Designed miniproteins, single chains, continued (4). Designs and how they scored, part 27

Each design is a single chain, and the fold is of that chain. pLDDT is the mean over its residues in the fold that is shown.

## One batch from the design tools (miniprotein)

Design m12914
Fold by ESMFold2-Fast:
Structure m12914 (fold): chain A 100 residues (1-100)
Amino acid sequence: SLEEKINEVKEFIKKLRDEFKKAADETYNVITDPNATLEEIQKAYNDFLKKGEEIIKKLRELAEKSTDPEVQAFLKKEIDYFEELLNEMKQKFDELIKRR
């Protein structure tokens, strides 16, 4: 049913949100660690950016494969959300790195 498809998409997005949050938290911990080297900080930041871009790519691929307009609209909103969140986190991490 459409409801079952929407619920499966919501559960998938929830997992992606959890993965993004975990990656952001891990990156924050590296950037704020006084013992972290500049190389470790740069690696953590780059790995975070790649993870964010990969999540957005997965959502776009799912949207392209979906034939249901409600599912497509929901995925479009989530893509916009992740793009805004990624840009916000970039700004926050850049500021934290500059303050070291």
Scores: mean pLDDT 87

Design m12915
Fold by ESMFold2-Fast:
Structure m12915 (fold): chain A 92 residues (1-92)
Amino acid sequence: NAELERFLALAKELGYVPDPSLSPAENLLKFWADIGKKLKLDPNNTELLGLIMAVEVEARKRGLLPENPTLSPEERFLALQALAIYLSTGKL
């Protein structure tokens, strides 16, 4: 799945170190779970919020996000996590 590989490449650019024993799909799910844990511990973490925004912009450029008028940072994170799960488990 080319889109899954592109999302994993984006995660690597954002500092994720892939586990070579895991599939690309499992690595992507781990990446999003790790972000969620960090954001829960520090919801005002501007670096993680910037990361979520950067992934949203890239996903929108690739046509992977619908045009919605406004999302909170938490809603944006949940939308991107759902998209990552879809790309990792769906037959794209």
Scores: mean pLDDT 64

Design m12916
Fold by ESMFold2-Fast:
Structure m12916 (fold): chain A 71 residues (1-71)
Amino acid sequence: SEAVRHVREAFRHLDDPEAALDHLGEATTVLYRAGRRDVAEEVWRLFRRALGADEPERRRIEEEMLRLARG
């Protein structure tokens, strides 16, 4: 669950855009290497939505991204 760890770290660093994007980049790299390109692209798309979302919506998006990263 290396991708799961990186998704969690991205959300822990939302106040530091460079750190958050670095962790998201690592999560998507792990997913691409696992042959899960469509999942990597969906996780990236969901993260962009989370950045503009309020707390209830952001939490739901985080949970969906973690579900996708687990497989």
Scores: mean pLDDT 83

Design m12917
Fold by ESMFold2-Fast:
Structure m12917 (fold): chain A 87 residues (1-87)
Amino acid sequence: SSATLEEVEKLIKEAEELGRELREKLAKAQSDEERKQHLREAIERYEKILKKLEEVYKKAPPEDKAYIQTIIGLLKGEIKRLREEYE
């Protein structure tokens, strides 16, 4: 539905803004500890966005599910990548 896709679009924009903020913070980080702090905070915020997307997916009409599942997959991949950068 239009309302479902609008909610997904808001969550995508939130994730994109978080990614931009993280890149700026990492570029300015003066230590490995500061870098790791920014990664930890970003991972926690991405996981909250993921939880919201999964909730939208559960309630989504069938015609929207494939698109939402793709977005969930992309966000899960980004979270995994950031966790690997952290460790």
Scores: mean pLDDT 88

Design m12918
Fold by ESMFold2-Fast:
Structure m12918 (fold): chain A 100 residues (1-100)
Amino acid sequence: MTLRVTVTLGDAVVEFDLEAGEEMSEAQLAALRAAGASDEQVAAVRDFVRAASLAAKYKEQGNYEEAERLGREAVRLMARFAALAAAEGKTGDVGVRRKP
């Protein structure tokens, strides 16, 4: 299952694709840094993507309990990224969608 990730930080938008259960590549992390993300913001997005990606994989496998647990963790990490961006006067948003 291919996932589309969209990261908004101020006026910058970074998009990339990954497979369910996959972690962000170094190139994707470098793209966030190039968009002006701090190390803490990059870590929050990385951890969010990992949680959301694993949740999608467990959902495909019928492990709904683990998928829900990781989904709640992803929501918490999304809120952390938004708060880190807001502390710099920026809009921060991160989302994952299933690619059709």
Scores: mean pLDDT 86

Design m12919
Fold by ESMFold2-Fast:
Structure m12919 (fold): chain A 68 residues (1-68)
Amino acid sequence: PLPVLSEEQVRQELQALEDLVKESEKARKEGDERKAAVYETSGRILGIGVKLNYPAADEEVDALIAKA
């Protein structure tokens, strides 16, 4: 069974995802394709975990990942 996340924990996970997306965008603008890919992959993995534990955040997670 998947653990239940509180709304506060979900917000913390979404903030971490947003930070990873911003780092990916920054690295891409700097021409660092490897660094951008690492942040993008980390964001996708984190996003999948949030979606599995809190499906109500599905659209918000997908919107954040799409920016990576």
Scores: mean pLDDT 76

Design m12920
Fold by ESMFold2-Fast:
Structure m12920 (fold): chain A 57 residues (1-57)
Amino acid sequence: MVQKTVQQAIEDLYSATKGSFKQGQAEALANFVLQQNKLPQQDKPQVLQYLQQLLAE
């Protein structure tokens, strides 16, 4: 894909790190996703919410 949505970027990270991160790391992981996928900081709350939902599974 020439570009990824916020959800796609998070899914890529989740697939790569599934089972290897903790709920308490959601903030750090959100910042990592934003940096790796060159997303604006304004998307951070959306990334955090999605990560928190995934970690609640």
Scores: mean pLDDT 64

Design m12921
Fold by ESMFold2-Fast:
Order: sequence, then C-alpha cells, then structure tokens
Structure m12921 (fold): chain A 65 residues (1-65)
Amino acid sequence: SLAELAERLGISQRTVSSLRRLKTDVELRVAAHDLRVSVATVRALRAGRPSDADIERIRAGVAAL
C-alpha cells in the first residue's frame, strides 16, 4: 500500500504519491538528484512495486538529506 511504501522509504505518503505522478524525464532526473539515487530507481518506484534494493537506495538518499 501507499502507507507501507512511505514507511519503508522513511518519507510522507504525500511525497510517495508525488513521486508516482512524475511523467517527464526532467521530473524523474530532478527527483533522482534530490533523493541521491539513479533515475532507474525512481522509475522502478513509479512503475509499481520497487525491489528491496531500490527501496534501500531511496531510503539511504532520504536519510542523507
């Protein structure tokens, strides 16, 4: 669920929802830069259930902010 994904990432449900609404390559690149992860990781999150490795990379990036 959205709530479970937000908890796993260490961010708000609103932020997860916002990330899932990204449409353009520019938006994906900005999100990837802000979270300190690859564009592929952000795309995996947007497309559905990301891998545990994708979640860990996003979580580490968020913790560094």
Scores: mean pLDDT 72

Design m12922
Fold by ESMFold2-Fast:
Structure m12922 (fold): chain A 76 residues (1-76)
Amino acid sequence: SSMEERKRLVAEVSKKVAELIKEAENTSDPEERKKLMEEIKALIESVPDERIRQMLLEAIASFEEKVERELAEAKG
């Protein structure tokens, strides 16, 4: 069923996003964190369902804010 396929896709993307977030948290380099954030966003954007994309974007919102804050602070 398409519903089951959708659930499987969400689980796979969520796992990948969680892995990338952990990698970004383990990195002290802001440049690497930015690259990982771009990969996370690209992965989320590859999801064809708007509702699922919104859920995933909300899940990473705090991490995205932290990355944006660090970049703004570094730039002055």
Scores: mean pLDDT 75

Design m12923
Fold by ESMFold2-Fast:
Structure m12923 (fold): chain A 68 residues (1-68)
Amino acid sequence: MSPLERLLAAARVLIARVREALANGAPQEVIDELLAGARAVLDTGLRLAPDSPEFRALRAELAELEAA
């Protein structure tokens, strides 16, 4: 698995965990840590592959979750 493939997989897992935490009313501290982790992975992915439609779509999903 390439570094980009690993970052993409990690971002998808973290975004899914953010959605689950929000749906289940997890403590804000837990949600904030998951959001920070997802942001760090996506920022790294977009720095390496700025034209990636997959990373751009996931960053848009993360921004939606951060606004909730």
Scores: mean pLDDT 84

Design m12924
Fold by ESMFold2-Fast:
Structure m12924 (fold): chain A 67 residues (1-67)
Amino acid sequence: AFVPKNLTQEQLDYARELIYELAKKMGLPELDEEQVLAILEEVDARTTAESSREEIDRVILRSLLGL
């Protein structure tokens, strides 16, 4: 189970939903759980509870572009 260090549960839920939505929009193959967890760990490492949704969006987009 993924335990966030910095993110709130609300931010984690938002990030998880956005990962799947953006991957689908970008035409990426279906992400496995390991890929999703790696992106969530990067988001948690790069953001805080005070981080905006735009900051979370940028981290997710950079992570997906790196796949």
Scores: mean pLDDT 78

Design m12925
Fold by ESMFold2-Fast:
Order: sequence, then C-alpha cells, then structure tokens
Structure m12925 (fold): chain A 77 residues (1-77)
Amino acid sequence: DELRELLSSEDPEVRAEALEKIIERGVKEEDIPAIVKALSDEDPRVVKLATEAVQKALTKGSEKVKKAVIEALKKFS
C-alpha cells in the first residue's frame, strides 16, 4: 500500500499527508504498526494525526484492527 510506505518518508509533510489519507479511507490492520510508530514522531502534526488515526481505529475499526492497536501500543509504551 502506497500510503503505508509514505509513513516511512523522511519528509514530515509527506508522513502527515499519508496519515490524513489513511484516516479518510479507513485504518486497516496492516497500517497499525506504522501508525503507532508515528505516535513517537518528531513532528507534532504527525503525532496529532497518528493519535487521531488510533482513536478512529479503536472506535470504528473491526475487532482485528482494535486488537492490533492494543498489541502495538503495549510494544511502544
């Protein structure tokens, strides 16, 4: 998925744009590790968008997506 690959970009504006697009299309289980890593990003905008993506995954996501978020958060505490 191109959007998930963009979350690994060196440009924080590209990472922020990728998160906005992921939020718009819906968070997938495969996106979760990259999104949780973005919670520790150096750019405050990326952190804000990653937080929003996690919140939407926990409220609107499938059971598999919710479980993936919880497991990933335990590893990045």
Scores: mean pLDDT 82

Design m12926
Fold by ESMFold2-Fast:
Structure m12926 (fold): chain A 82 residues (1-82)
Amino acid sequence: MTLREALFEASKAGDNKREAELYRELAERLKDYPRVQETLLRVAELLEAGDGIGATNELFRFMVDASDEELEAYAKALNEPV
């Protein structure tokens, strides 16, 4: 199972705690991309606080503002096994 698939399953189940744990794992995989890592840690914090809308807004902002290199690194990390 990829990290992307695990995130999708946690999101469908409404398991904010598990979804946050997976975003923290994703952030650790992206430690060489500090702007990306900071965004993913913020997403995890918002999910832990029960703010799913805030988490979605942070991800959307990242997708709009990120460089092609940051987006490629993010996509690669998501497709790695859990």
Scores: mean pLDDT 86

Design m12927
Fold by ESMFold2-Fast:
Order: C-alpha cells, then sequence, then structure tokens
Structure m12927 (fold): chain A 74 residues (1-74)
C-alpha cells in the first residue's frame, strides 16, 4: 500500500487546484493533506469538506474544489 506517500502525493496534486480556487499555498497544502487522510481513513465528501475547513480552507473554496472534480474538468 501507499498510504503515507499517497496522502503526500494527493496533497501535492490538490494544492495547485485549491490555490486556483482561492486558498493560500500553506492552507491549500494542509487542507489537501487533511482531505487525503480523511479519504484514506474511509471518509466521504462530508468528511473531506470538514477536514479541509478544520485545516483553514473556507467552505466556499472547498465546495469549488469538489465541484471542479465532479464536473470532470481536467
Amino acid sequence: ALDAAGARAAAGVGTPALVAAGADEETAFRSGQAMAQASADGGGDEERKAAMVAAGTSEEVANRYLELGRAGKG
């Protein structure tokens, strides 16, 4: 398994997208890491959003990030 490396990789990938959605780099990195950890621990969208908000990301930015992912834009 790649749990720790996967979480770090996900944080690295998510950071630019969160910054583009309006988060600062440091907040984006912490939020990305928290979201990746919540996912690895079996959490759903609500757990991911709560983790990002707890890490300092606004609900608006978190929702924007999730919307972009669901829209299939890449």
Scores: mean pLDDT 66

Design m12928
Fold by ESMFold2-Fast:
Structure m12928 (fold): chain A 66 residues (1-66)
Amino acid sequence: SDKDKLKKIYQEVIKEAKRLEEEGKTQEAKDLVTEVDLIIQKSKSVDEAEEQVKKLIEKARKKLAE
């Protein structure tokens, strides 16, 4: 269901935010959570929100690799 998809999205976001905090990237962790919330609020569908959030998480993971 859409509610289950949103719950899973938030769980993945919290997990990535914790990884950023562990690397000392506290501001980036806060920015990730804020941007995800904005994506979810402005997206016309849960599927659109899921795709945009996945791209944002990939970008955050690349920052950890640098």
Scores: mean pLDDT 79

Design m12929
Fold by ESMFold2-Fast:
Structure m12929 (fold): chain A 80 residues (1-80)
Amino acid sequence: SSALQAKIQAAQKELEATRKKAEEDYATAQGMLDAAKKADSETLRQALENGARNLREKADKELDDTEAAYKATTAAALAA
């Protein structure tokens, strides 16, 4: 059905958007780690390293959650 195809397409677009966001967050986190290597203070270095770790963990979780949701949506759609 067209409604089923629309649901799969929406889930696919969400997955693509989340992957792009994760790539941007990983790039930002790497930039923070590179900045940390040049940091003049321990406080700034730790803040950048913690920020990078938090961004990577957030991106990983959002990817895992979205991939699981996509898999569930496609499985449910095919079973209907």
Scores: mean pLDDT 88

Design m12930
Fold by ESMFold2-Fast:
Structure m12930 (fold): chain A 82 residues (1-82)
Amino acid sequence: METIVESSRTFEMDEETRKALAEELGIDPEIFDKAGITSMEVTPDDGLPKITLYSDGDEEAIEKIKEAMREKGFIVEFKPVK
């Protein structure tokens, strides 16, 4: 597990992106709005990409999204908006 260069892709969370993610996760888009997710960073990892969500909203909504993503097999963490 040695990485010389790490590549991350950062996506701004527009309404269309939130709806697409909500559909994939089977979660209500309103929960994404409550969580105040502004961007998503996808970092490649050995075998499974790690996803970091940047948010400034409701912690309860954030936990619901985190659980839904974990059920889909993603490694997910949440950080405050930078």
Scores: mean pLDDT 70

Design m12931
Fold by ESMFold2-Fast:
Structure m12931 (fold): chain A 88 residues (1-88)
Amino acid sequence: MERKEKLLKELEKLFKEIGELRKKVFPDLDVDAAVKRAMEHAKKAPVEKLEEIVEWLKKNMDLIKEIFELSLTHSDEEVAKIMEEKLK
């Protein structure tokens, strides 16, 4: 229980960071509402999955920032290919 609560708090911080990046491009974005929605989905995940997500987000925050930037100028297929090459 304590482990899941800690992971959810870490995940919320990461989602807020990502939301702040998006708000620079979309000033009308309600970051708190977006984070709340993401957390509703996260709460349904098992602890092991939350650990994987948190660890991945921490290690790949720069990649996530790049994905957001790329998604503005590239197709979903092109973004996926670029990310797959970087994750190899």
Scores: mean pLDDT 74

Design m12932
Fold by ESMFold2-Fast:
Structure m12932 (fold): chain A 80 residues (1-80)
Amino acid sequence: MQEEIDKLQEEIDKLRAELAQLSERLAYLQEALDELGAAGQAEIAALQQRMSELRSKLEELEKKLNELLSKLNEEEELKS
C-alpha cells in the first residue's frame, strides 16, 4: 500500500510540474499576445486544452490517492 501511495504521489508531482511549465508558457503568450496576434491565440487555446486534459488526469489520481489514504487510516483504526 505505501509503495502504491508513493508511486501515485510521484505521478501526481510529475503532472503538477508539467502543468506549472504549461502555465508559465501560457503567461508568456498572454504577455506577448499583442506581438503574436492570431498565432498566439491559437497556441493559448492548444495549451488550455492540454492543461485541461492534465487537470482531469490529476483529479483522477488525487481521488485514487485519497481513497488509498482513507483505507490506510481505516485499517489503523481496526488495529487499535
Scores: mean pLDDT 79

Design m12933
Fold by ESMFold2-Fast:
Structure m12933 (fold): chain A 65 residues (1-65)
Amino acid sequence: MDDLKKEQDEMDKAATEAAKKVVEEFKKEHPGPLSPEQRDEMNTRATQAATKAMKETEKKIEEKK
């Protein structure tokens, strides 16, 4: 039944929102076109934020069980 899918969707949503926030903040700090190195840094930070948000959401889901 859809509870596992709902939990996965919550984790995916949290990861996506965290990544978007990091990208927006990075672009605000680096106005104008990004260098390749800045894009790599942005992607790295976004991935780390997404992973952290997903793990925190997963932990909260597991604590409810």
Scores: mean pLDDT 78

Design m12934
Fold by ESMFold2-Fast:
Structure m12934 (fold): chain A 78 residues (1-78)
Amino acid sequence: SKEKEEKSVKKMDEAAEKAGSSVPIRNNEDAVKAMEASLKAAEKAGEKEIKKYPESKKAVEDKLKQYKQAVQETRDYA
């Protein structure tokens, strides 16, 4: 179960990194957009992973909290 939780979180991180890195960062607004894109991708990937591995729900939810916090921190710098 731990291994499936790790795989689910890794899929979320891969999706988030891909989405966020596609946004060029020139200013704080771009940084917020990149983090929002990462969060959206992580949410979508996490939902799919929970459907495949219901036992990963808590790990996915904890990871989404981390992404939401990162978005908030990025906005605070804007």
Scores: mean pLDDT 83

Design m12935
Fold by ESMFold2-Fast:
Structure m12935 (fold): chain A 76 residues (1-76)
Amino acid sequence: MKVEVRLTRAEGDSDVLELTFEVRVESDSPEALEQGLRALVEGLRAAGLEDVEVTSVTPTSEPGTFLVRVRARGAP
């Protein structure tokens, strides 16, 4: 399955990062979206971010494309 992720906004202070991603999945199935969100969270954890939480998922006007907000904490 192909998942494309694009960072659209990054905001943060010294402890907390708030990131917005545009996530495009290959099909409109709920399973494809869930798999894409899982891959995003795992990727951010592998990059050294802690307490990675998906705070919102908003469908766009384009099928299979979602705006995803993530809150995470930087490494100590």
Scores: mean pLDDT 73

Design m12936
Fold by ESMFold2-Fast:
Structure m12936 (fold): chain A 69 residues (1-69)
Amino acid sequence: SVEMSREERLERFRALVEAEAAALVEAIGPEEHQALLDALRREIATTPNPDTRRLAQLVLEELERVLAE
């Protein structure tokens, strides 16, 4: 079967986010960085969907890591 498990999909998404986080930060302007972080934090705080929350959290963590460098 070519179908991926939920865990495998989340792991691959994390790897993709890690690889792309620096490029994304460079592509958006510095004034957009704070707006993006705030939007992700709001989504994490308000979404009832645990998968959406986990994905938003992974993106937030990687963007914060890149911005701290």
Scores: mean pLDDT 73

Design m12937
Fold by ESMFold2-Fast:
Structure m12937 (fold): chain A 68 residues (1-68)
Amino acid sequence: SKLDEALEKLKELAETLLLEDKTPVASVKNAVRSLVDQLREEGFVSEEEAEEIIEELEKYIDEVAKKA
């Protein structure tokens, strides 16, 4: 689905920022929230879908940071 594709691309971006660019966790979380909020504002995802994506991404970011 488009939701799964968006989530996967955002996970890849978050992983690159955390592991390759050494971006702080808080900054990565802010960046992905901004991108998801923009998708919601543009009508590409619903409010519920945006909340689900953000929650999943924040969990993923925390797991990646914990393993690094």
Scores: mean pLDDT 81

Design m12938
Fold by ESMFold2-Fast:
Structure m12938 (fold): chain A 97 residues (1-97)
Amino acid sequence: MEELEELRRTLRPEELRLVEELARLHAETAEALKERLEAGDLEGAIEVAEEAERRFRELARRAREAGIPEVAEMAERLAEGARRLRRELEEKIKEKE
């Protein structure tokens, strides 16, 4: 988290947009996951995680093209987190079957 604050202070406006987009996507994903999980909607939570993985991977690609590998690495870590969560939720559904 402190890494994003440091980047915001030194980045150009176009680079800052990617940092802001990453932070926004992360917050939106966390909120959507919370809503689905609180509702007991495990299938919906899996869909949110799948969408998040795709969006974080796309943002990582754009960050690398823009020459900001730090943002790309953060986005890749978040994509892996979403993928791991999806697998955990899929396993939880199997247990309930």
Scores: mean pLDDT 81

Design m12939
Fold by ESMFold2-Fast:
Structure m12939 (fold): chain A 74 residues (1-74)
Amino acid sequence: REELEKRLEELRERAEELLERAADDPALSTHAQLVLKEIEETRERLEEGAEEEVIRKDIESIQAALDRLEAQLA
């Protein structure tokens, strides 16, 4: 539980950094904003008692999206 909360905080921080880096690219900026929204929604579901397996899959999806976004910014 706490481990999943920590992972979501780390992903949010990473997404905020990528959003700042994407500020001059409207498409990448929009994608980063969507990922941030997904992180927020996942955190809310975790707080509401969603199954840990579901949250882990959401985290994996978010992480893959951030990895892709970061590669496009490199």
Scores: mean pLDDT 81

Design m12940
Fold by ESMFold2-Fast:
Structure m12940 (fold): chain A 72 residues (1-72)
Amino acid sequence: MSAMKAAMMAAKEAGKRIPESATEAEETLEVEVDGKKYTVTVKLREVDGELVLTVTATDENGETLTLEVPAS
């Protein structure tokens, strides 16, 4: 649950930094959830004409959680 929360928080914050109408962007954020630190990379890309947001949360032990959500 904490990794998912970290990914969602970082995606929201990165969304404020990514320009509207951007088709490619990458933001890396450090977030702490429930005393656990995560490095979250939020990447916007275009796939077959659709904008896709890929969010990868990595914990202090190197374990990763990747989420893919539509950005358009």
Scores: mean pLDDT 76

Design m12941
Fold by ESMFold2-Fast:
Structure m12941 (fold): chain A 80 residues (1-80)
Amino acid sequence: SKEINDLIDRAIELSYEAYELAQELTEEGLKKAREKLEEAQKLYDELIKKKAPGGLIGYVSTSIFHARSSVEIGEKKLKE
């Protein structure tokens, strides 16, 4: 459906924005990246609730995972 496709596209967009913000390696960038990840996670939860196709759910999950990993690496680098 269009609604499901729009949710997927937005979740992927937010994940990519979080990834890019994490690459800045600033406290402000990482904070914004965390906020983008929280929004992406909410959209992912909505996709699960709406019973979106498993392959598309997996794609969104993978995108969020990679973005989250980048944020965690950035947070670790700033503490060192």
Scores: mean pLDDT 88

Design m12942
Fold by ESMFold2-Fast:
Structure m12942 (fold): chain A 102 residues (1-102)
Amino acid sequence: MEKLLEEADEAIENEDAEEVRRLLEELGMKELGELAAKALELAKKAKETKGKEGEELAKKAGELAAKASALLAKELGLVSEEQAKKMYELLLAGKVEEAAEV
């Protein structure tokens, strides 16, 4: 499991959405893989897009990344479904440290 998570981190760093999706599906987390891949695709497009459209894409990427992080914690058994929802809300508010304490 650790090796696949390390490969997923490298794929995120390389902005390889297809590799992130594949690795998370191999871990049995298909929904998380779809969300993470979509977040990376939107983040990349946001960097290449200027003005209001770029800001909207960046916001959507952030929302999907927050949802993926909360779902990952739930799938790993670190949090309950209610705790995952709270974590998602805290991440959307930029309260990353508080989200980690859930």
Scores: mean pLDDT 69

Design m12943
Fold by ESMFold2-Fast:
Structure m12943 (fold): chain A 87 residues (1-87)
Amino acid sequence: METYEAEARGETAEDAVNRAVQALADKYGPELFDKEGEVRVEVIDAETGERYTASAKGTVSEALQAAMDALPRDRPAREARVTVTVK
């Protein structure tokens, strides 16, 4: 079992998550997104300090989309962390 992780900041939760996803692709290669696994996304709200967390299983690309759809897209983000765990 291998774990891949990236963190990023952004103006919004969506922007921060997208930057973290790009960092994962740059570090581990785009083929990571075709693997089967679990994706966990965490975002810290820049104004309230509230932590939003979503997770999904499937192909990494499908799991990422499902996790992102569960998060508040337009909130200002202090940081986002994307963790991918594959078999």
Scores: mean pLDDT 82

Design m12944
Fold by ESMFold2-Fast:
Structure m12944 (fold): chain A 100 residues (1-100)
Amino acid sequence: ELVEELLELAKEFEKKGYLELAEDARELAKLYEKGELSDAETLLAIRVAKEMLKFKERYENSKPEEHEELLKEMKERGAELRALADLLEADPEAALERLK
């Protein structure tokens, strides 16, 4: 299921020309299959990838006057994702509950 989500994200990134992000998503799927990533780590990575895809689509379709607000939103979302990453290091069980 998580591998399937990462591979679908990789296809979506590739379809939009985001080749590095597509390669990163495939590498994450491979690491998860090998047991080198936990479920919580993989769920966080999927959440980050989905937010990056959503942001890139909005940015490419936005007007120049909208870019400042989009960058501010991206920075706020990035801080939230960083807090989840910090929680994963401190309390993996709590992080998993937040990421479900």
Scores: mean pLDDT 81

Design m12945
Fold by ESMFold2-Fast:
Structure m12945 (fold): chain A 68 residues (1-68)
Amino acid sequence: MGTEEAAKEIREQGHPPTGDSVLKMGEMYVRNRDYEGLLKMSDLLARQGLDEASKILREQAKAIEEAL
């Protein structure tokens, strides 16, 4: 289970404006058409208090949802 580790790393690095690592993570889910994976990752990041990272993943999920 790598989700907690990834969330902790993002929190420690503090990517407040863009979240480059978060965007790259989201791109992998987009390429795999894993919309549910993006939502689960966003929820897990929110539970860890990473609201900005969670928001970035939600925006990516919304773009996929609109394309479905």
Scores: mean pLDDT 65

Design m12946
Fold by ESMFold2-Fast:
Structure m12946 (fold): chain A 66 residues (1-66)
Amino acid sequence: MQLVEDSNNASFAIQAAAERSEEEQRELMRGVADPATRPEVVKKGAEYRERKLAEEAEKKAAEEAE
């Protein structure tokens, strides 16, 4: 288990949830604390991270086209 990577992915999921709802953020924080639900939260964070990286790469490509 990569604690650093799992921690980063969980943080991304919590940050994304905070932008949507405080209730969702609290639920994800509980998920991270519970070993049974932690993999699901980490997965959500990993998906959010990949989506953000793809969006940022697209924006950079568009800006370089200036």
Scores: mean pLDDT 70

Design m12947
Fold by ESMFold2-Fast:
Structure m12947 (fold): chain A 95 residues (1-95)
Amino acid sequence: MTKEEEIENLTKYLKFLLGISDELLPKEVEDELREKIINGELDEEIVREALTKIAKEMGVPESVIKSLTPEEIAKLLKLLLDGVSLEEALELLKK
């Protein structure tokens, strides 16, 4: 995938995740992300920071988050929301 396609896919995933789990992000961070998404101003760093905060709220260790790309964090969060355990989700990401 191109970097532009990755950002677009992550943006779609963030919109989906925010729509499902209002409780996963502090309201201030959620509102800021929604504004950035609407304006098309998301960069890779902002997406990574948002995904990192969501992962921390879901109990993912910071060392694990640090080892993953934003796309891998998004996939991990999707698996966790689908009811997969953290250990199983991490094993699936290695394949």
Scores: mean pLDDT 67

Design m12948
Fold by ESMFold2-Fast:
Structure m12948 (fold): chain A 85 residues (1-85)
Amino acid sequence: DLSPEGEKLAEELIRIYGRIQGVVGGILGDKSATQEQKDQAMKLRSEAIKLVNQGLDALENGDLDTAKEYIKRLKEILEELRKLQ
């Protein structure tokens, strides 16, 4: 079971991932988006899926610092995706 800080980090991780999925869905559904923009969005989504899994694993092992690093990278991915729109 997660500590209160670990639960808060897991909620943040999942929330950011949900936002990433929403932005990717928007790009993929946009008829004006180029194939290159869609390919980049799919690549960033694949990285985000890996980071979410690794972040949750880190939290289960009590490694809050590693989980925070993955959350930081997910935030960077979200910003990159927003710039594609």
Scores: mean pLDDT 88

Design m12949
Fold by ESMFold2-Fast:
Structure m12949 (fold): chain A 74 residues (1-74)
Amino acid sequence: MVTEQEVLAALHDLMRHRTPAAFERFLAVVTARMRQMSPEERAALAKGVEAALAKLDVPEEQKRRVRDAVRAIV
């Protein structure tokens, strides 16, 4: 079971390390979580992810890839 805390932890890891591995970990955790949720719950999680991404000082390309992956599932 993937929790909201695991999504946030993977996001914080990406912020700290900014490696391809941390990015892939974040995508895997977010998509795994969303696949197990109702459409309404997915939309709520997507809003939380967008809010967290807005605070990130990472390349816009990485932010777009996360947004695109989330939108594909929602």
Scores: mean pLDDT 72

